# Designed miniproteins, single chains, continued (3): the designs that were tried, part 49

Each design is a single chain, and the fold is of that chain. pLDDT is the mean over its residues in the fold that is shown.

## One batch from the design tools (miniprotein)

Design m9674
Fold by ESMFold2-Fast:
Structure m9674 (fold): chain A 68 residues (1-68)
Amino acid sequence: PPPVLPSTEELVAALVALARELVERQGVAPEHARHWLTALVDREVSDPARRAALKAALAAEAERIRAE
């Protein structure tokens, strides 16, 4: 088992920060930023459990931002 990589929570924080930078810096619509990051996870991440967790967390965070 490879414990060297960041935890799912840490990866979620990184994805959220990246999404915010894309929206605030480049003026990208939050929905577009979320879709791009989700596509990136799908392309890069091969582990189904980690992929599902990252996608779920990213979607939840995007919804949290809109709900506020």
Scores: mean pLDDT 71

Design m9675
Fold by ESMFold2-Fast:
Structure m9675 (fold): chain A 80 residues (1-80)
Amino acid sequence: MREELRELGFSDEQIEVLLKMEEEARRLQAEMDANPEDAAVQERARAFLVEALETLRKLFREAGKEEWAKAVEEVLEKAK
């Protein structure tokens, strides 16, 4: 993962942000898997997804990957 992100042009600081976000996503996914019918968990997951996509868009733009940033924006618009 780290080596792949570095190959894609991300800085060490950006990689740490992405890895922290992945860890949080895994924890939230585990909560969803344990409580699939819990509306509060589902709502937290949706809020996290939006925040994660906004963070990814920012990181892609900082790395000069405008096409990837645009793809993230399209996903965000469809999530509305």
Scores: mean pLDDT 76

Design m9676
Fold by ESMFold2-Fast:
Structure m9676 (fold): chain A 62 residues (1-62)
Amino acid sequence: MKGKYIATKDYKAKSPEELDLRVGDEVEVLEEHPENPDWYKVKNIGTGEEGWVPKEYLKPLK
């Protein structure tokens, strides 16, 4: 689903494939993880950086 999400919690990346999130960061969902449905690949709209984040840290912007 092409849409904007907002980070509801701070997340610290644990690998180069993951993305740091701060509360209030707007992200665009690019992809769902094929083997782990709890992870999304996102692009941070403010920084342009891409990476994997836990889905539960995100809330859809309506």
Scores: mean pLDDT 80

Design m9677
Fold by ESMFold2-Fast:
Structure m9677 (fold): chain A 95 residues (1-95)
Amino acid sequence: SDPVLLAMNPLKLPDLLTDAGLPLTPKEKLAIETLLRGGTPSDIAELLSIDEINTIISKLEQFKKTKIGKAPITSEKVDYVIEKLKEAKEILEAK
């Protein structure tokens, strides 16, 4: 796969993280794909613990520092996912 072509397709965000050396667990990949398909923060709060959400946020923030993650199309999708993960964390912290 060409990293430039992958950076132009934000729908493959989990694959882009794996190619950047930030592999996701199946559960982490499911959470990101759920949000990208229009899932809610409440859906994520049912799938993940606070610690699991923090791990995904850390991986996404590290990914934003890579060449692929800095591409505008990819960066916008990463920021969206981080924001929704933070909202899911707030739901869990309120329980």
Scores: mean pLDDT 78

Design m9678
Fold by ESMFold2-Fast:
Structure m9678 (fold): chain A 88 residues (1-88)
Amino acid sequence: MEELEKALAELEALLKAQGKEELAEKLRAFIEEQIASIKDPEIKELLIELITEALRAEIAKAAGDEEAAARHRERAEELEKKLEEKLK
């Protein structure tokens, strides 16, 4: 949860710098709502990690760090597969 909050704060700072503060607020609310809707603690933890890595990939991409963006995207894909496996 703390890592997600850090990633959200970094993304919000980037979006605000681009004049997209309203989008930052809506994105935070949407993510918090999706996480709150999950009842299974294991699924919730995987979803939090997935969202965190996806946010880090977008932050790295915005910063021009293609290598970091690729690594976080790969991690997000791995977590997505784990979520699909748990939902079977």
Scores: mean pLDDT 81

Design m9679
Fold by ESMFold2-Fast:
Structure m9679 (fold): chain A 97 residues (1-97)
Amino acid sequence: MPTIEVSTDANGETVLTITGPPMTDEDFKELLEEALKTLKPGDVLKIVFDRSMILDSETGEFMTNEQVKELLESVGLKVLSISVSDDGTVTVVAQKL
C-alpha cells in the first residue's frame, strides 16, 4: 500500500514523502487530504515523490506537471514550484490555503 511519510527538515519545513507501489491520482488525492488535515492555513510544505508513482486514472500514464498542479490545487494547496530531477524525483513546494 502506498504511504505518505510526514517529516520536518533541518529548516523546519514540513516534508511529505510518498513511497511504496504506484497509485492512481484518486488515491494520491485521498492521502494528501488526510495529511493536510494536520497542517494550518498558510503552512508551506514540500511534497516529494517519484514521477512513476502517480498514474492518471483515465489514461494510466504518468501525470504531467500541469496535472499535478491541478490535483494539488483541488485539495486546497497553492503550488509555488514544481521541479523534476534527472532521476524522476518530483519536488513540489506548496502553501496550504
Scores: mean pLDDT 77

Design m9680
Fold by ESMFold2-Fast:
Structure m9680 (fold): chain A 80 residues (1-80)
Amino acid sequence: DRFAELLRGARALAREIADEEGRLEIDRFVAAFREAHPEASEEEIAFIEGVAHAADTDEDGRVSVAALEAELDRVLALLS
């Protein structure tokens, strides 16, 4: 499933770009995802952005890798 592979790619990318504290900026993450996955549609990118915002409980534009991974894993479970 291409979409499930995109979600797994987003999970791996989050770990790659996270800072030393295990946090990342959502706008930087979305930009990096676009760059890493030029095959992704705008709808798929918007979905990944929405998942990152859902993981940002404090609504500060930053998310922990753990929180983002948990939200991505939740979505991946719904695709199985």
Scores: mean pLDDT 81

Design m9681
Fold by ESMFold2-Fast:
Structure m9681 (fold): chain A 100 residues (1-100)
Amino acid sequence: MSEQEFLDKVKEEAEELKKKMEEVEENFDTLSDEEKLSIYLGAASEIQELIRRVKEEFPNNEEARKIVEELAKYLIESMKKHFPNNPEVQRIVDSIERAI
């Protein structure tokens, strides 16, 4: 895969993850707290994997790093807003903040 092909895939995956998180916000009143948490934990796992891939494959690609950093910040803000007193969420947030 070329660096450009990788960057394009990172952009697509980031947009899909952001859309998934936005869908949780839109359906917030219909989802249980456990369902919301499960979706955010899943997104956190996928974002951590995306950060890892960018760091391993193209660590000097500034555009790819900015995309995953912006996505990670969006997740962190949403998780802090909705689960401010959840110690598992705080641990995951701290882990992602250290990774970016």
Scores: mean pLDDT 80

Design m9682
Fold by ESMFold2-Fast:
Structure m9682 (fold): chain A 94 residues (1-94)
Amino acid sequence: MAEETLRRAEDLDQEAEAEVARLTAEARASTPLEGARHYLRAAGVAFAAAEGFRRAAKESPEVKDRLLGLADTMLSRADALRRQADRLSALAKA
């Protein structure tokens, strides 16, 4: 049932976004070095969600395009979070 798969994917998306927001808030309240670590953890959460969506797409071909779109969005978010970690790591070394 495609509707059930989409609902689970939407729940995963909301949970991943909430966890990324929590880790990002911790990063902003931390030293640059600790902040970089929190951003890397947030990137890992986004990447794990993307892998979850890709797995769901294999099980539900009817909604594959929608699930792969969610995966691409999370991969873009993971990339942006890794770039923030790199910036903070550079600040910690300066």
Scores: mean pLDDT 86

Design m9683
Fold by ESMFold2-Fast:
Structure m9683 (fold): chain A 70 residues (1-70)
Amino acid sequence: SVSRAVGLMIRAVGHIIDGDNEGAVEDFLEAARVLVEAGDYEGAIRVLELGLEKFPDSEELRAALEEVRA
């Protein structure tokens, strides 16, 4: 659900503040997955693009974005 994805995005911000970059990336990936399962592909793309803005070298975020766009 969108509310679940929002909660995961809030957690990602918390992980960034705590210096837990790996936890933040995992929360962005899970938020995008929740949105894809809900049929919100545009929301999933937006979430992954925001994650890549924060972590431009993340291959996991880039791979997920390419998969959603396929």
Scores: mean pLDDT 84

Design m9684
Fold by ESMFold2-Fast:
Structure m9684 (fold): chain A 80 residues (1-80)
Amino acid sequence: DTTVQKIDQTSDQAKKNNDQAVKNFKKGDIKDSYQKLDGQYKTLDGTSSVLKSMGSPSSKKASDQAQKAKDSKDKAKNKI
């Protein structure tokens, strides 16, 4: 329950960071946008790995959020 709430909060922060990264990208701050998205992905990926190793039913949701963060990060990297 608490872990799921933390994942939701982290996902919301990832969305806000992605929005800021898109704004920074339009201003030419591609590298800063990539660094923020990479940091967010590492946090989500670490969380999903821990939940999966514990057999938590929340592991799939965490993994899905990590994958979305990775996709956003990779898109930003391809613009560098």
Scores: mean pLDDT 67

Design m9685
Fold by ESMFold2-Fast:
Structure m9685 (fold): chain A 90 residues (1-90)
Amino acid sequence: MELEEKEKKALEELTEEFAKRLVEVMGLLGGNPAFSSVEAAKPAARDTALGINTGKVEPVTEGGKLLEEKIKEEGKKRLEEVRKEMEEAE
């Protein structure tokens, strides 16, 4: 599925923000090496923002399931809002 430029930018911004949150909570506070850097966390953050449950891949999250679920819900809602706005405008 090809994303529009505006949707891609919104997804990248959400991915960076979620990745930073994952690093802070799960990497720095949780000691999870999978989230030791923003770059390492970006794939998980992107999958979470897109709603990984729709892709049938289970995210591996140690002690941070509540945070991950919250990020999934927020990311999906924001991305859907951007898509609706773009479809209406274009």
Scores: mean pLDDT 59

Design m9686
Fold by ESMFold2-Fast:
Structure m9686 (fold): chain A 60 residues (1-60)
Amino acid sequence: KEEEIKKLEEQIETAKRSKAAMLARLKQVNASKEHIDAVNAELTEALKRLEEQLAKAKAE
């Protein structure tokens, strides 16, 4: 249980860093604002789901 919580915390940290890197890359290759916004929305939803999973894991 504790190992699962730690793994989720690490996944969230990694996902946040990956999100920042991916958005930076899209801007560097001159992706459209619409494309960048869509990717940002998808990654934000994925992070929210991971945070909800972490909350449930901590609740036991």
Scores: mean pLDDT 81

Design m9687
Fold by ESMFold2-Fast:
Order: C-alpha cells, then sequence, then structure tokens
Structure m9687 (fold): chain A 85 residues (1-85)
C-alpha cells in the first residue's frame, strides 16, 4: 500500500539520519514547508501520501536524510489532524 511504502522509506531515512550530522535549519525548514504545501494541496489522502513519498525519496537521493525524516513526520501529523478521528 502507499502507506506501507512511505513507512518503509521513513524508517530507512530515520536509520540513516542517526549516523549523520543534521543539515542547516534553513534546509530542514525548506523541506518541511515543501512537504506541508504538497499535502495541503493534495485532493485526497492517497494523493497526499504519494506526494509526500516523492518528496521524502528526493531528499534521501540528495543525502538529506534528516530533512526527509523531519518533512515526513511533520506532514503526516498535518494529514492526521485534518482527517480527524
Amino acid sequence: SVVEELNDLMMEAYDRSLKQPPPSQDVINEAKSRAIDAVENAKSYEEAIRELTKIVQELMDQGLDYAAVQAGFYSLFVILEKRGS
């Protein structure tokens, strides 16, 4: 599922980030903003998860694993809060 794919990527990014120095706060904030904007502009829950997965993957491909973790977790909380339960 799209949720399992995102979870697997997030866990991989988290593991890599534990052994790396974090990037600058500016890079982290830019990644978070980009991810939040993408999930807020998504028309469905599934689209939001897919767009977030793309951003996390792109950040990981750039070696910005810590920024990917931060962007992913913050955006998932935004998605969950908007759904309500």
Scores: mean pLDDT 82

Design m9688
Fold by ESMFold2-Fast:
Structure m9688 (fold): chain A 100 residues (1-100)
Amino acid sequence: SLEEEAKKLIEKLEKAIEELLKKIDEAIKEEKDPEVVEQLEELRKRVEELKKKAKEIEKQLEEAIAAGDEKKVKELMEKLELLLLITEELIKEVEEIKKK
């Protein structure tokens, strides 16, 4: 069902955001270049903003499900899927910084 798919997507996004924040915090702790640390700190702020946006979309999605607005549910799920893709790309970028 769309409701079950939505719940799984929300859970996956929340886990990805938590993983990204943890990896950023680890990268900041290990990084010796002050310019890279500043970039990671700015990225952390952007990820916190992304987390707030995700929570707002989650709330709208719960309201759309309760209203039976299937079209809006799909549109909101597409937005969450885009945020998940962005989060996964950022995880890879932070991992590359940690490797170098």
Scores: mean pLDDT 85

Design m9689
Fold by ESMFold2-Fast:
Structure m9689 (fold): chain A 60 residues (1-60)
Amino acid sequence: MNEGELLLLAKMILEHKDKLTPEQIQETLRAFGIKVDKKTAEEILKAKSVQEIVELLRKA
């Protein structure tokens, strides 16, 4: 996944995180080839900025 795709995905997650469960985050990310465990999905839902989500996605 390139940087632009990661940034766009992070923005979409940040805008809609109130409607998403950790399991839905894991499923969405799997569709883009990103493997995250439940702990990382929970951290993504707690993130307060696009940059925080991007850093979590890079570690996956």
Scores: mean pLDDT 79

Design m9690
Fold by ESMFold2-Fast:
Structure m9690 (fold): chain A 96 residues (1-96)
Amino acid sequence: SKILPEEKLKKVNELVTETIIAELDKGQTGLVVDSTLGEENLEKIKKHAEEKGLKVEEEVLDGEKVLTTADEENKEAVDEIVEELRAAKEALKAKA
């Protein structure tokens, strides 16, 4: 993995956040987002998803906060992605 300069990483996180919000506006309902985007960006996504009537949950995976959004139809798929993400985060932590 390449490490980005901190200023560019902040810009990338803002663009990723805008992309996620745009996807919600297009009718996407199932998301898994981690705290690396920053607390302000996470809260912005949470508020936007709640305004869309989505189920929003906060979980802790490998000591890190994760935000999930889902509708009634895709909750099982989102739960499966969370379990895959948990395994991936545990593998990364073991190598850190």
Scores: mean pLDDT 78

Design m9691
Fold by ESMFold2-Fast:
Structure m9691 (fold): chain A 76 residues (1-76)
Amino acid sequence: SAAAAYQQQMAEVARKVAELLEEAKNTPDPQKRKEIMEEIEALIASVPDEALRQLLTEAVASFKAKVERELAEALG
């Protein structure tokens, strides 16, 4: 049914975002990391469900805050 296909597609998008965040975390090259982050943002923008889109956006914001903190600590 359409509902089952929609749920499967949303679960797949959430999984892809999680996989890309792990790839970004393990990518030392800042240019390649930027490309991965742009792909994540494009995937989130394609999500029609507002609640899921917000949840994924918050996960990305949390990841960015963590990376900024780690970079600030590395500069000391």
Scores: mean pLDDT 76

Design m9692
Fold by ESMFold2-Fast:
Structure m9692 (fold): chain A 93 residues (1-93)
Amino acid sequence: MSPEEEELVRRAGELGRRAALAAAAGDEEAMEEELEKVRELMESAPPHVVNTMAAAAARAAIEAGTAAGRPDAGQRVADRILEAGLEILRRRE
């Protein structure tokens, strides 16, 4: 993976973590804003990196939700991230 691709994966993970923390706090608006940023980042990325970005963001969301005592919130965010990644890859523009 190139340094640029590694940075995309790292940024996706950071956004997934933030979305999960917002969800754990009950802030649905902040959660949706961070999820939109994850989607935009994945849509701008090369197709071969999207799966790795989605997996990293989902993992970060699960870890953050668990650490916050809200594994349900982390899983909900992770599921939405993985779904978004699959939708982006299915479009294959």
Scores: mean pLDDT 88

Design m9693
Fold by ESMFold2-Fast:
Structure m9693 (fold): chain A 84 residues (1-84)
Amino acid sequence: SKLIEELKKKKVSVEELRELAREAWAALPAATQEELRRRIEDAINNRNLEEVEAFARELEENASAEELMAWQLIGEELAREAEA
């Protein structure tokens, strides 16, 4: 878990991780953001779960392993907060 080790060394907070995720999204080209929005709208309108899954896989292929682990850690932390 290289990302977890790096986060502990840097003492990065959950809020800082959220900011990094927001910045990563904002750094995407406008054309890419529009394409992603269109694909989401189309999947919702068609109720096509396969398109949603294919889209998620494309994000996994383009995102670094560290970014995926960061999103997973954020998700786990939010789930734990909901239990507390």
Scores: mean pLDDT 55

Design m9694
Fold by ESMFold2-Fast:
Parts: structure tokens; sequence; C-alpha cells
Structure m9694 (fold): chain A 73 residues (1-73)
């Protein structure tokens, strides 16, 4: 079981990795990788309590949506 701190740190690292990938990826590559990224995020969130999941989603979902919007602009 992941601690909340461990899970949040891992989610942050995963988001940073995805941002770096987005800098060099084509739109098609980004869309394909976004699916894998979503699956990995869901796997991490599934190891957290429901309350911690909602808190993490509130923090990370706007960042993910902002990145997607920037890339598809």
Amino acid sequence: MLSEEEALARLGALLDEFRQFAKTASRAEFEAKARAFEAEMKAILAQMSPEAQRKAMAAFLPEVLALVKEFTA
C-alpha cells in the first residue's frame, strides 16, 4: 500500500515525465502516450483512499487538462 505522500510524489513525477514527452512528441504520439499515462495514474490512485484520490484529482486533473489544451492549441 502506498502512503499518501509516496503516491502524490509518484503522480507528480509521472506528470513531469509526461510534460517532457509532450515537448518532443507528435500529436498522434501524444494521444497514444496519454492513454498509457491515464492507466498509470489510475493504478496509483487505486492504491489511495477515496478521500486522498479526490484530493489528488483536484490537484492533478487541472494540470493534466492544461497540458493537453496547450499541446492541442
Scores: mean pLDDT 74

Design m9695
Fold by ESMFold2-Fast:
Structure m9695 (fold): chain A 97 residues (1-97)
Amino acid sequence: NPAVETLIKRLEILKNGDLDALRAFYEERGYTPEQIDAILAEFEKMVEALRKSGLYEEVKELYEKAIEYLKKGDFEKAYEYWVKALELEGEALVKTK
């Protein structure tokens, strides 16, 4: 499933904080340099918030589990772990406000 493969690739990039890989991912999909710079700036802001709140490693582990379940075809479990990661990202942004 190309959509699932694309999602896995994106989640692995986000998990690793690989800005060069994230830039290439969006360049391959026809995003403009201005759009890509805005996306990378928001991602860097999120990573900084997670590190300052002490939640970076926990969110990384949740993305790793989401990827594991996507690879197994267990979309319900994958979604559960992805939602937990998003909740902690939101908590980090509120805490670092």
Scores: mean pLDDT 82

Design m9696
Fold by ESMFold2-Fast:
Structure m9696 (fold): chain A 110 residues (1-110)
Amino acid sequence: SKKHEEVKKVFLEYIRRLKELAKKIKNEEARERILSIIEETEAELERLFEENKDKPVEELVKEASDIINEANEKMIEVVKELSPEEYEEFLKKVKEIEDETGEKIQKILD
């Protein structure tokens, strides 16, 4: 449906923004680990939307949010080993991207 495609685009935009944020991580090992988590999350989201075209869009939003929350927990485990300043900045920027993504999803569902 049109709403399914619009929601999918918003979640994939979220992933693209996370990749850009991850590229700014100065520690090479942490950057590579974070990018790997993001790429795995992108693949899971693409599979979710391709395999579940007949599910209600609200159910897909919930399942996509659960996938993103799990990815965020994995990313936090990596970034917590960075300096406190880099950790706080990353967490702040992720939250900003999440909030903007949530607003876009809400507009589609309304």
Scores: mean pLDDT 87

Design m9697
Fold by ESMFold2-Fast:
Structure m9697 (fold): chain A 77 residues (1-77)
Amino acid sequence: MKEEAIELLEQMGKDVNAPTLARTSAGLVESALENKNYEFASRILQSVARHGRIRNADPKLVDELEELAKKLLELAK
């Protein structure tokens, strides 16, 4: 999950419409997942996905980020 989250954020970080938030969030998500703070990691990924959706980023990356965030949130419960 940690490697998957970082790879998705790196891919979003290369998007032409919404790269910066994804790139700056990668370290924070990595730290959250290392500390098993799945709820916080999910919240960050949801924020990146929402920002990407508003900025018309790649919809496939947005959907993958939202799906991963949902999986992390279920793991936190």
Scores: mean pLDDT 78

Design m9698
Fold by ESMFold2-Fast:
Structure m9698 (fold): chain A 68 residues (1-68)
Amino acid sequence: ELLEKVKKLAEELERKHGLERDVALELAVALLAYQHMRRLVEEEKVPFEEALKKAEELEKEALELVEK
């Protein structure tokens, strides 16, 4: 699940790098969005501009889930 992936990655960033929770959450969302964009371009052969829009949608959704 998206929320669980974000929280898990943020927890790792906090533990390994001593980042504050809010910073770790923001970076976790950004990293997951980047990974999603790369997968769309490399594996699904989605055009870059479309993949970028989908990654931005995932980033927005993940941030909304984290705020719940």
Scores: mean pLDDT 80

Design m9699
Fold by ESMFold2-Fast:
Structure m9699 (fold): chain A 81 residues (1-81)
Amino acid sequence: KEAAEKAIEHLQKAIDAVRAGNTEEALKHLREALRAAKDVPGVTIKDIGLMLRAVGALLEGDYDSAIEDLEALRKRFEELK
């Protein structure tokens, strides 16, 4: 549960950073969420793919798609905790 809680915390901070227009902070928090995610039981390759898609959206400046993907991931980790 601790790993899922850490992933959720960092995903929320990434979402907040995207909304604030701070791409660098969003990417840092997404990286920490990925580190926590590897220790979460039940994480799938589909979940990792969604995280990578969010990174791509952030790098392309597609903040709406990034937020959608990050919110979907946060809900997914809430189910896994």
Scores: mean pLDDT 82

Design m9700
Fold by ESMFold2-Fast:
Structure m9700 (fold): chain A 61 residues (1-61)
Amino acid sequence: MTITEASLKASEIVEELHNKEKLTRPEASRKAKEILEKDPEFSDFDISVDPVTGTLIISKK
């Protein structure tokens, strides 16, 4: 999986959590991080949440 594909999948999950579970953007990002860290496809990626903006950040290890 490319970094671009990983970022797009992560963004979709954040939007899904925000829209369906009515979580705030930072809450949706934190929950998405927990979900994605358990996904073996994301094992080669570092997943973090910006504490100020609440934005989910995906980077290569």
Scores: mean pLDDT 77

Design m9701
Fold by ESMFold2-Fast:
Structure m9701 (fold): chain A 57 residues (1-57)
Amino acid sequence: GPAQEAAEKAGRLLASGEWDAEEAAKLTLDGGGSPQAAEALRRGRGDGGAAYAAHHS
């Protein structure tokens, strides 16, 4: 859904170095992703897992 799509896009942009963790976290929240997914992105830990966490939270 939109939350998973936003988190996946944010994770890819963070991994490519185009966005920092704060920007990726904001996109995740704006897309309706979970606060836990946004927190993982801010910590730089859950880039690849953020889309999964947002979808399955």
Scores: mean pLDDT 61

Design m9702
Fold by ESMFold2-Fast:
Structure m9702 (fold): chain A 80 residues (1-80)
Amino acid sequence: MDDKAREVLTKSLIKGANDVVDAADKGASLDDLKKLAKDYSKKLEDDLIKAGVPKSKAKQIGKQVEDALIKLGEDALAQK
């Protein structure tokens, strides 16, 4: 993966994870967290394509990040 694509992925993962956990801590519903995760995933897919990642691979990475952020949000809500 190109250094630019890796930087985009890393920044998106850190920001997405922080925003999902913060939203859960502030009382967001699971539906709100799923929407947030999906929005981050779509932006990441677009940013990866712009960084030269093939569309199919960018979509796959985006889905993996969406699933990971949803799981993180579910775990954060379960701790409350």
Scores: mean pLDDT 81

Design m9703
Fold by ESMFold2-Fast:
Structure m9703 (fold): chain A 93 residues (1-93)
Amino acid sequence: GIEKGAAARAAGRALGDPIAEGGGSGGLAGAIGGEKAGDEKLSKEGGDAGMRAVDGARSGDISRAIGGALAAIGLGFEAGLKAGDLSLSKELS
């Protein structure tokens, strides 16, 4: 009934919030790390993925939220590796 629908929507929102936080953080890491690595495409893709995760969570589009979060996390990881390598190279130079 209506109560079951309300509970499902509440669970979706609760799952969306941590996914949006993860996607937002990953997207920000991708944007910053990409910029530091000189990879504008990685920077933009990271930011866009993080935005999709946040928008999906806010609109209740779980598929968009999860897709954005996974993309943002992957791009953030890639950017982190590139930025870490650049930082190490700069510190040793």
Scores: mean pLDDT 61

Design m9704
Fold by ESMFold2-Fast:
Structure m9704 (fold): chain A 80 residues (1-80)
Amino acid sequence: SKSVYIGNLHPSAMSEEAIKTLVETVVGEAPVKVELDKENPTSAYVQFASEELAKKAVERLNGLRFEGRRLEVKLAEDIK
């Protein structure tokens, strides 16, 4: 999978621009797509150019403290 799911985002960070900036800063490369989760107001899907970047995003972002919250990040295929 080339996508990750990011949970436990602060409401102030819930924009495609804010999430793109966070991901680009931590992973070192801009994502291909950011989609806010319509069913969860503190979560988003992020798609990368490669599976390796998606795995790097999980390793770098999962457990990262951002805006006072500890991010919960997993590969998108793990969401059923």
Scores: mean pLDDT 80

Design m9705
Fold by ESMFold2-Fast:
Structure m9705 (fold): chain A 58 residues (1-58)
Amino acid sequence: EEIVNDKNVLAQLEEYLKDESLSEKEKEIMKKVIEYLKNNPNPTIDEFHNFLAELLNE
């Protein structure tokens, strides 16, 4: 997709966050991604990838 559809991506991420097998660190990363998408409606793929690159370098 040329842009990130926040409803589609958020729904998938919220379902994934319910997965009990995720580590606490993975849940923290997912929560930060969900928060980003809630605060940044319809980010471009490049903007989203830049956010993820910064987040994963933590």
Scores: mean pLDDT 68

Design m9706
Fold by ESMFold2-Fast:
Structure m9706 (fold): chain A 65 residues (1-65)
Amino acid sequence: GPKVLVVAAPDVKKALEIGSKKKKELKADRAIVAPVESGEEALAAARLVAELTGGEVILIILAPP
């Protein structure tokens, strides 16, 4: 079934580091970055992308400290 990995990052720099590493390790189709305020919509969009592509999507939530 469609797979979405959700991770949190405190800032854009850390999000890029985590996203690049996890995308390569999991051979994921895409990595998506979204602010925590849009988290539910971003998760729904990530699930849709995973279903349409048949691949894995990484969702990185920006949650400031």
Scores: mean pLDDT 77

Design m9707
Fold by ESMFold2-Fast:
Structure m9707 (fold): chain A 65 residues (1-65)
Amino acid sequence: MSNEEHAKRIADVAVNHVLERGPAAIPGALEAVRTSLRSLGMSEEEVERFVEETRKRIEEALAKQ
């Protein structure tokens, strides 16, 4: 799979984790995403972009509840 597909799956796991554990899990989930994306060999700019997109997805999911 492409790095983009792996990044999306990593983000999905982080979103689900926050939805299960609550907003207190957000900082840890975002750090886990950052670490995982770096392990895929993504640039820091790409990592930061996906971390921010993951944060937005978490905020949107929480706002719907």
Scores: mean pLDDT 80

Design m9708
Fold by ESMFold2-Fast:
Structure m9708 (fold): chain A 97 residues (1-97)
Amino acid sequence: MSVREVLDALVEALGGTVLPDGRHRLGPLGLAFALALGEERDVLTHEEFLGLLDKFLRGGTMNAVDKKPIELHEDRTEQALTAANAILATFGKPPIA
């Protein structure tokens, strides 16, 4: 599974849709997740949605004083999958395989 496949599966699992141009239209649960991270847009590019997962991981693992940069890249599929499954668990959804 690629990072894009993980993000597409996460968007769909949260009630959203992957648009033909590769952007993600967030469903109600996806919007709740995005709003919790300070994002008000309901349509995000792949890179913007990947940035939200990176922000989620940084918020869960970093103290503001000793902040370690964590960048979620296209080659970090296992890290993206871990983040996606943690988000899904928060909403009571089954994990991505």
Scores: mean pLDDT 72

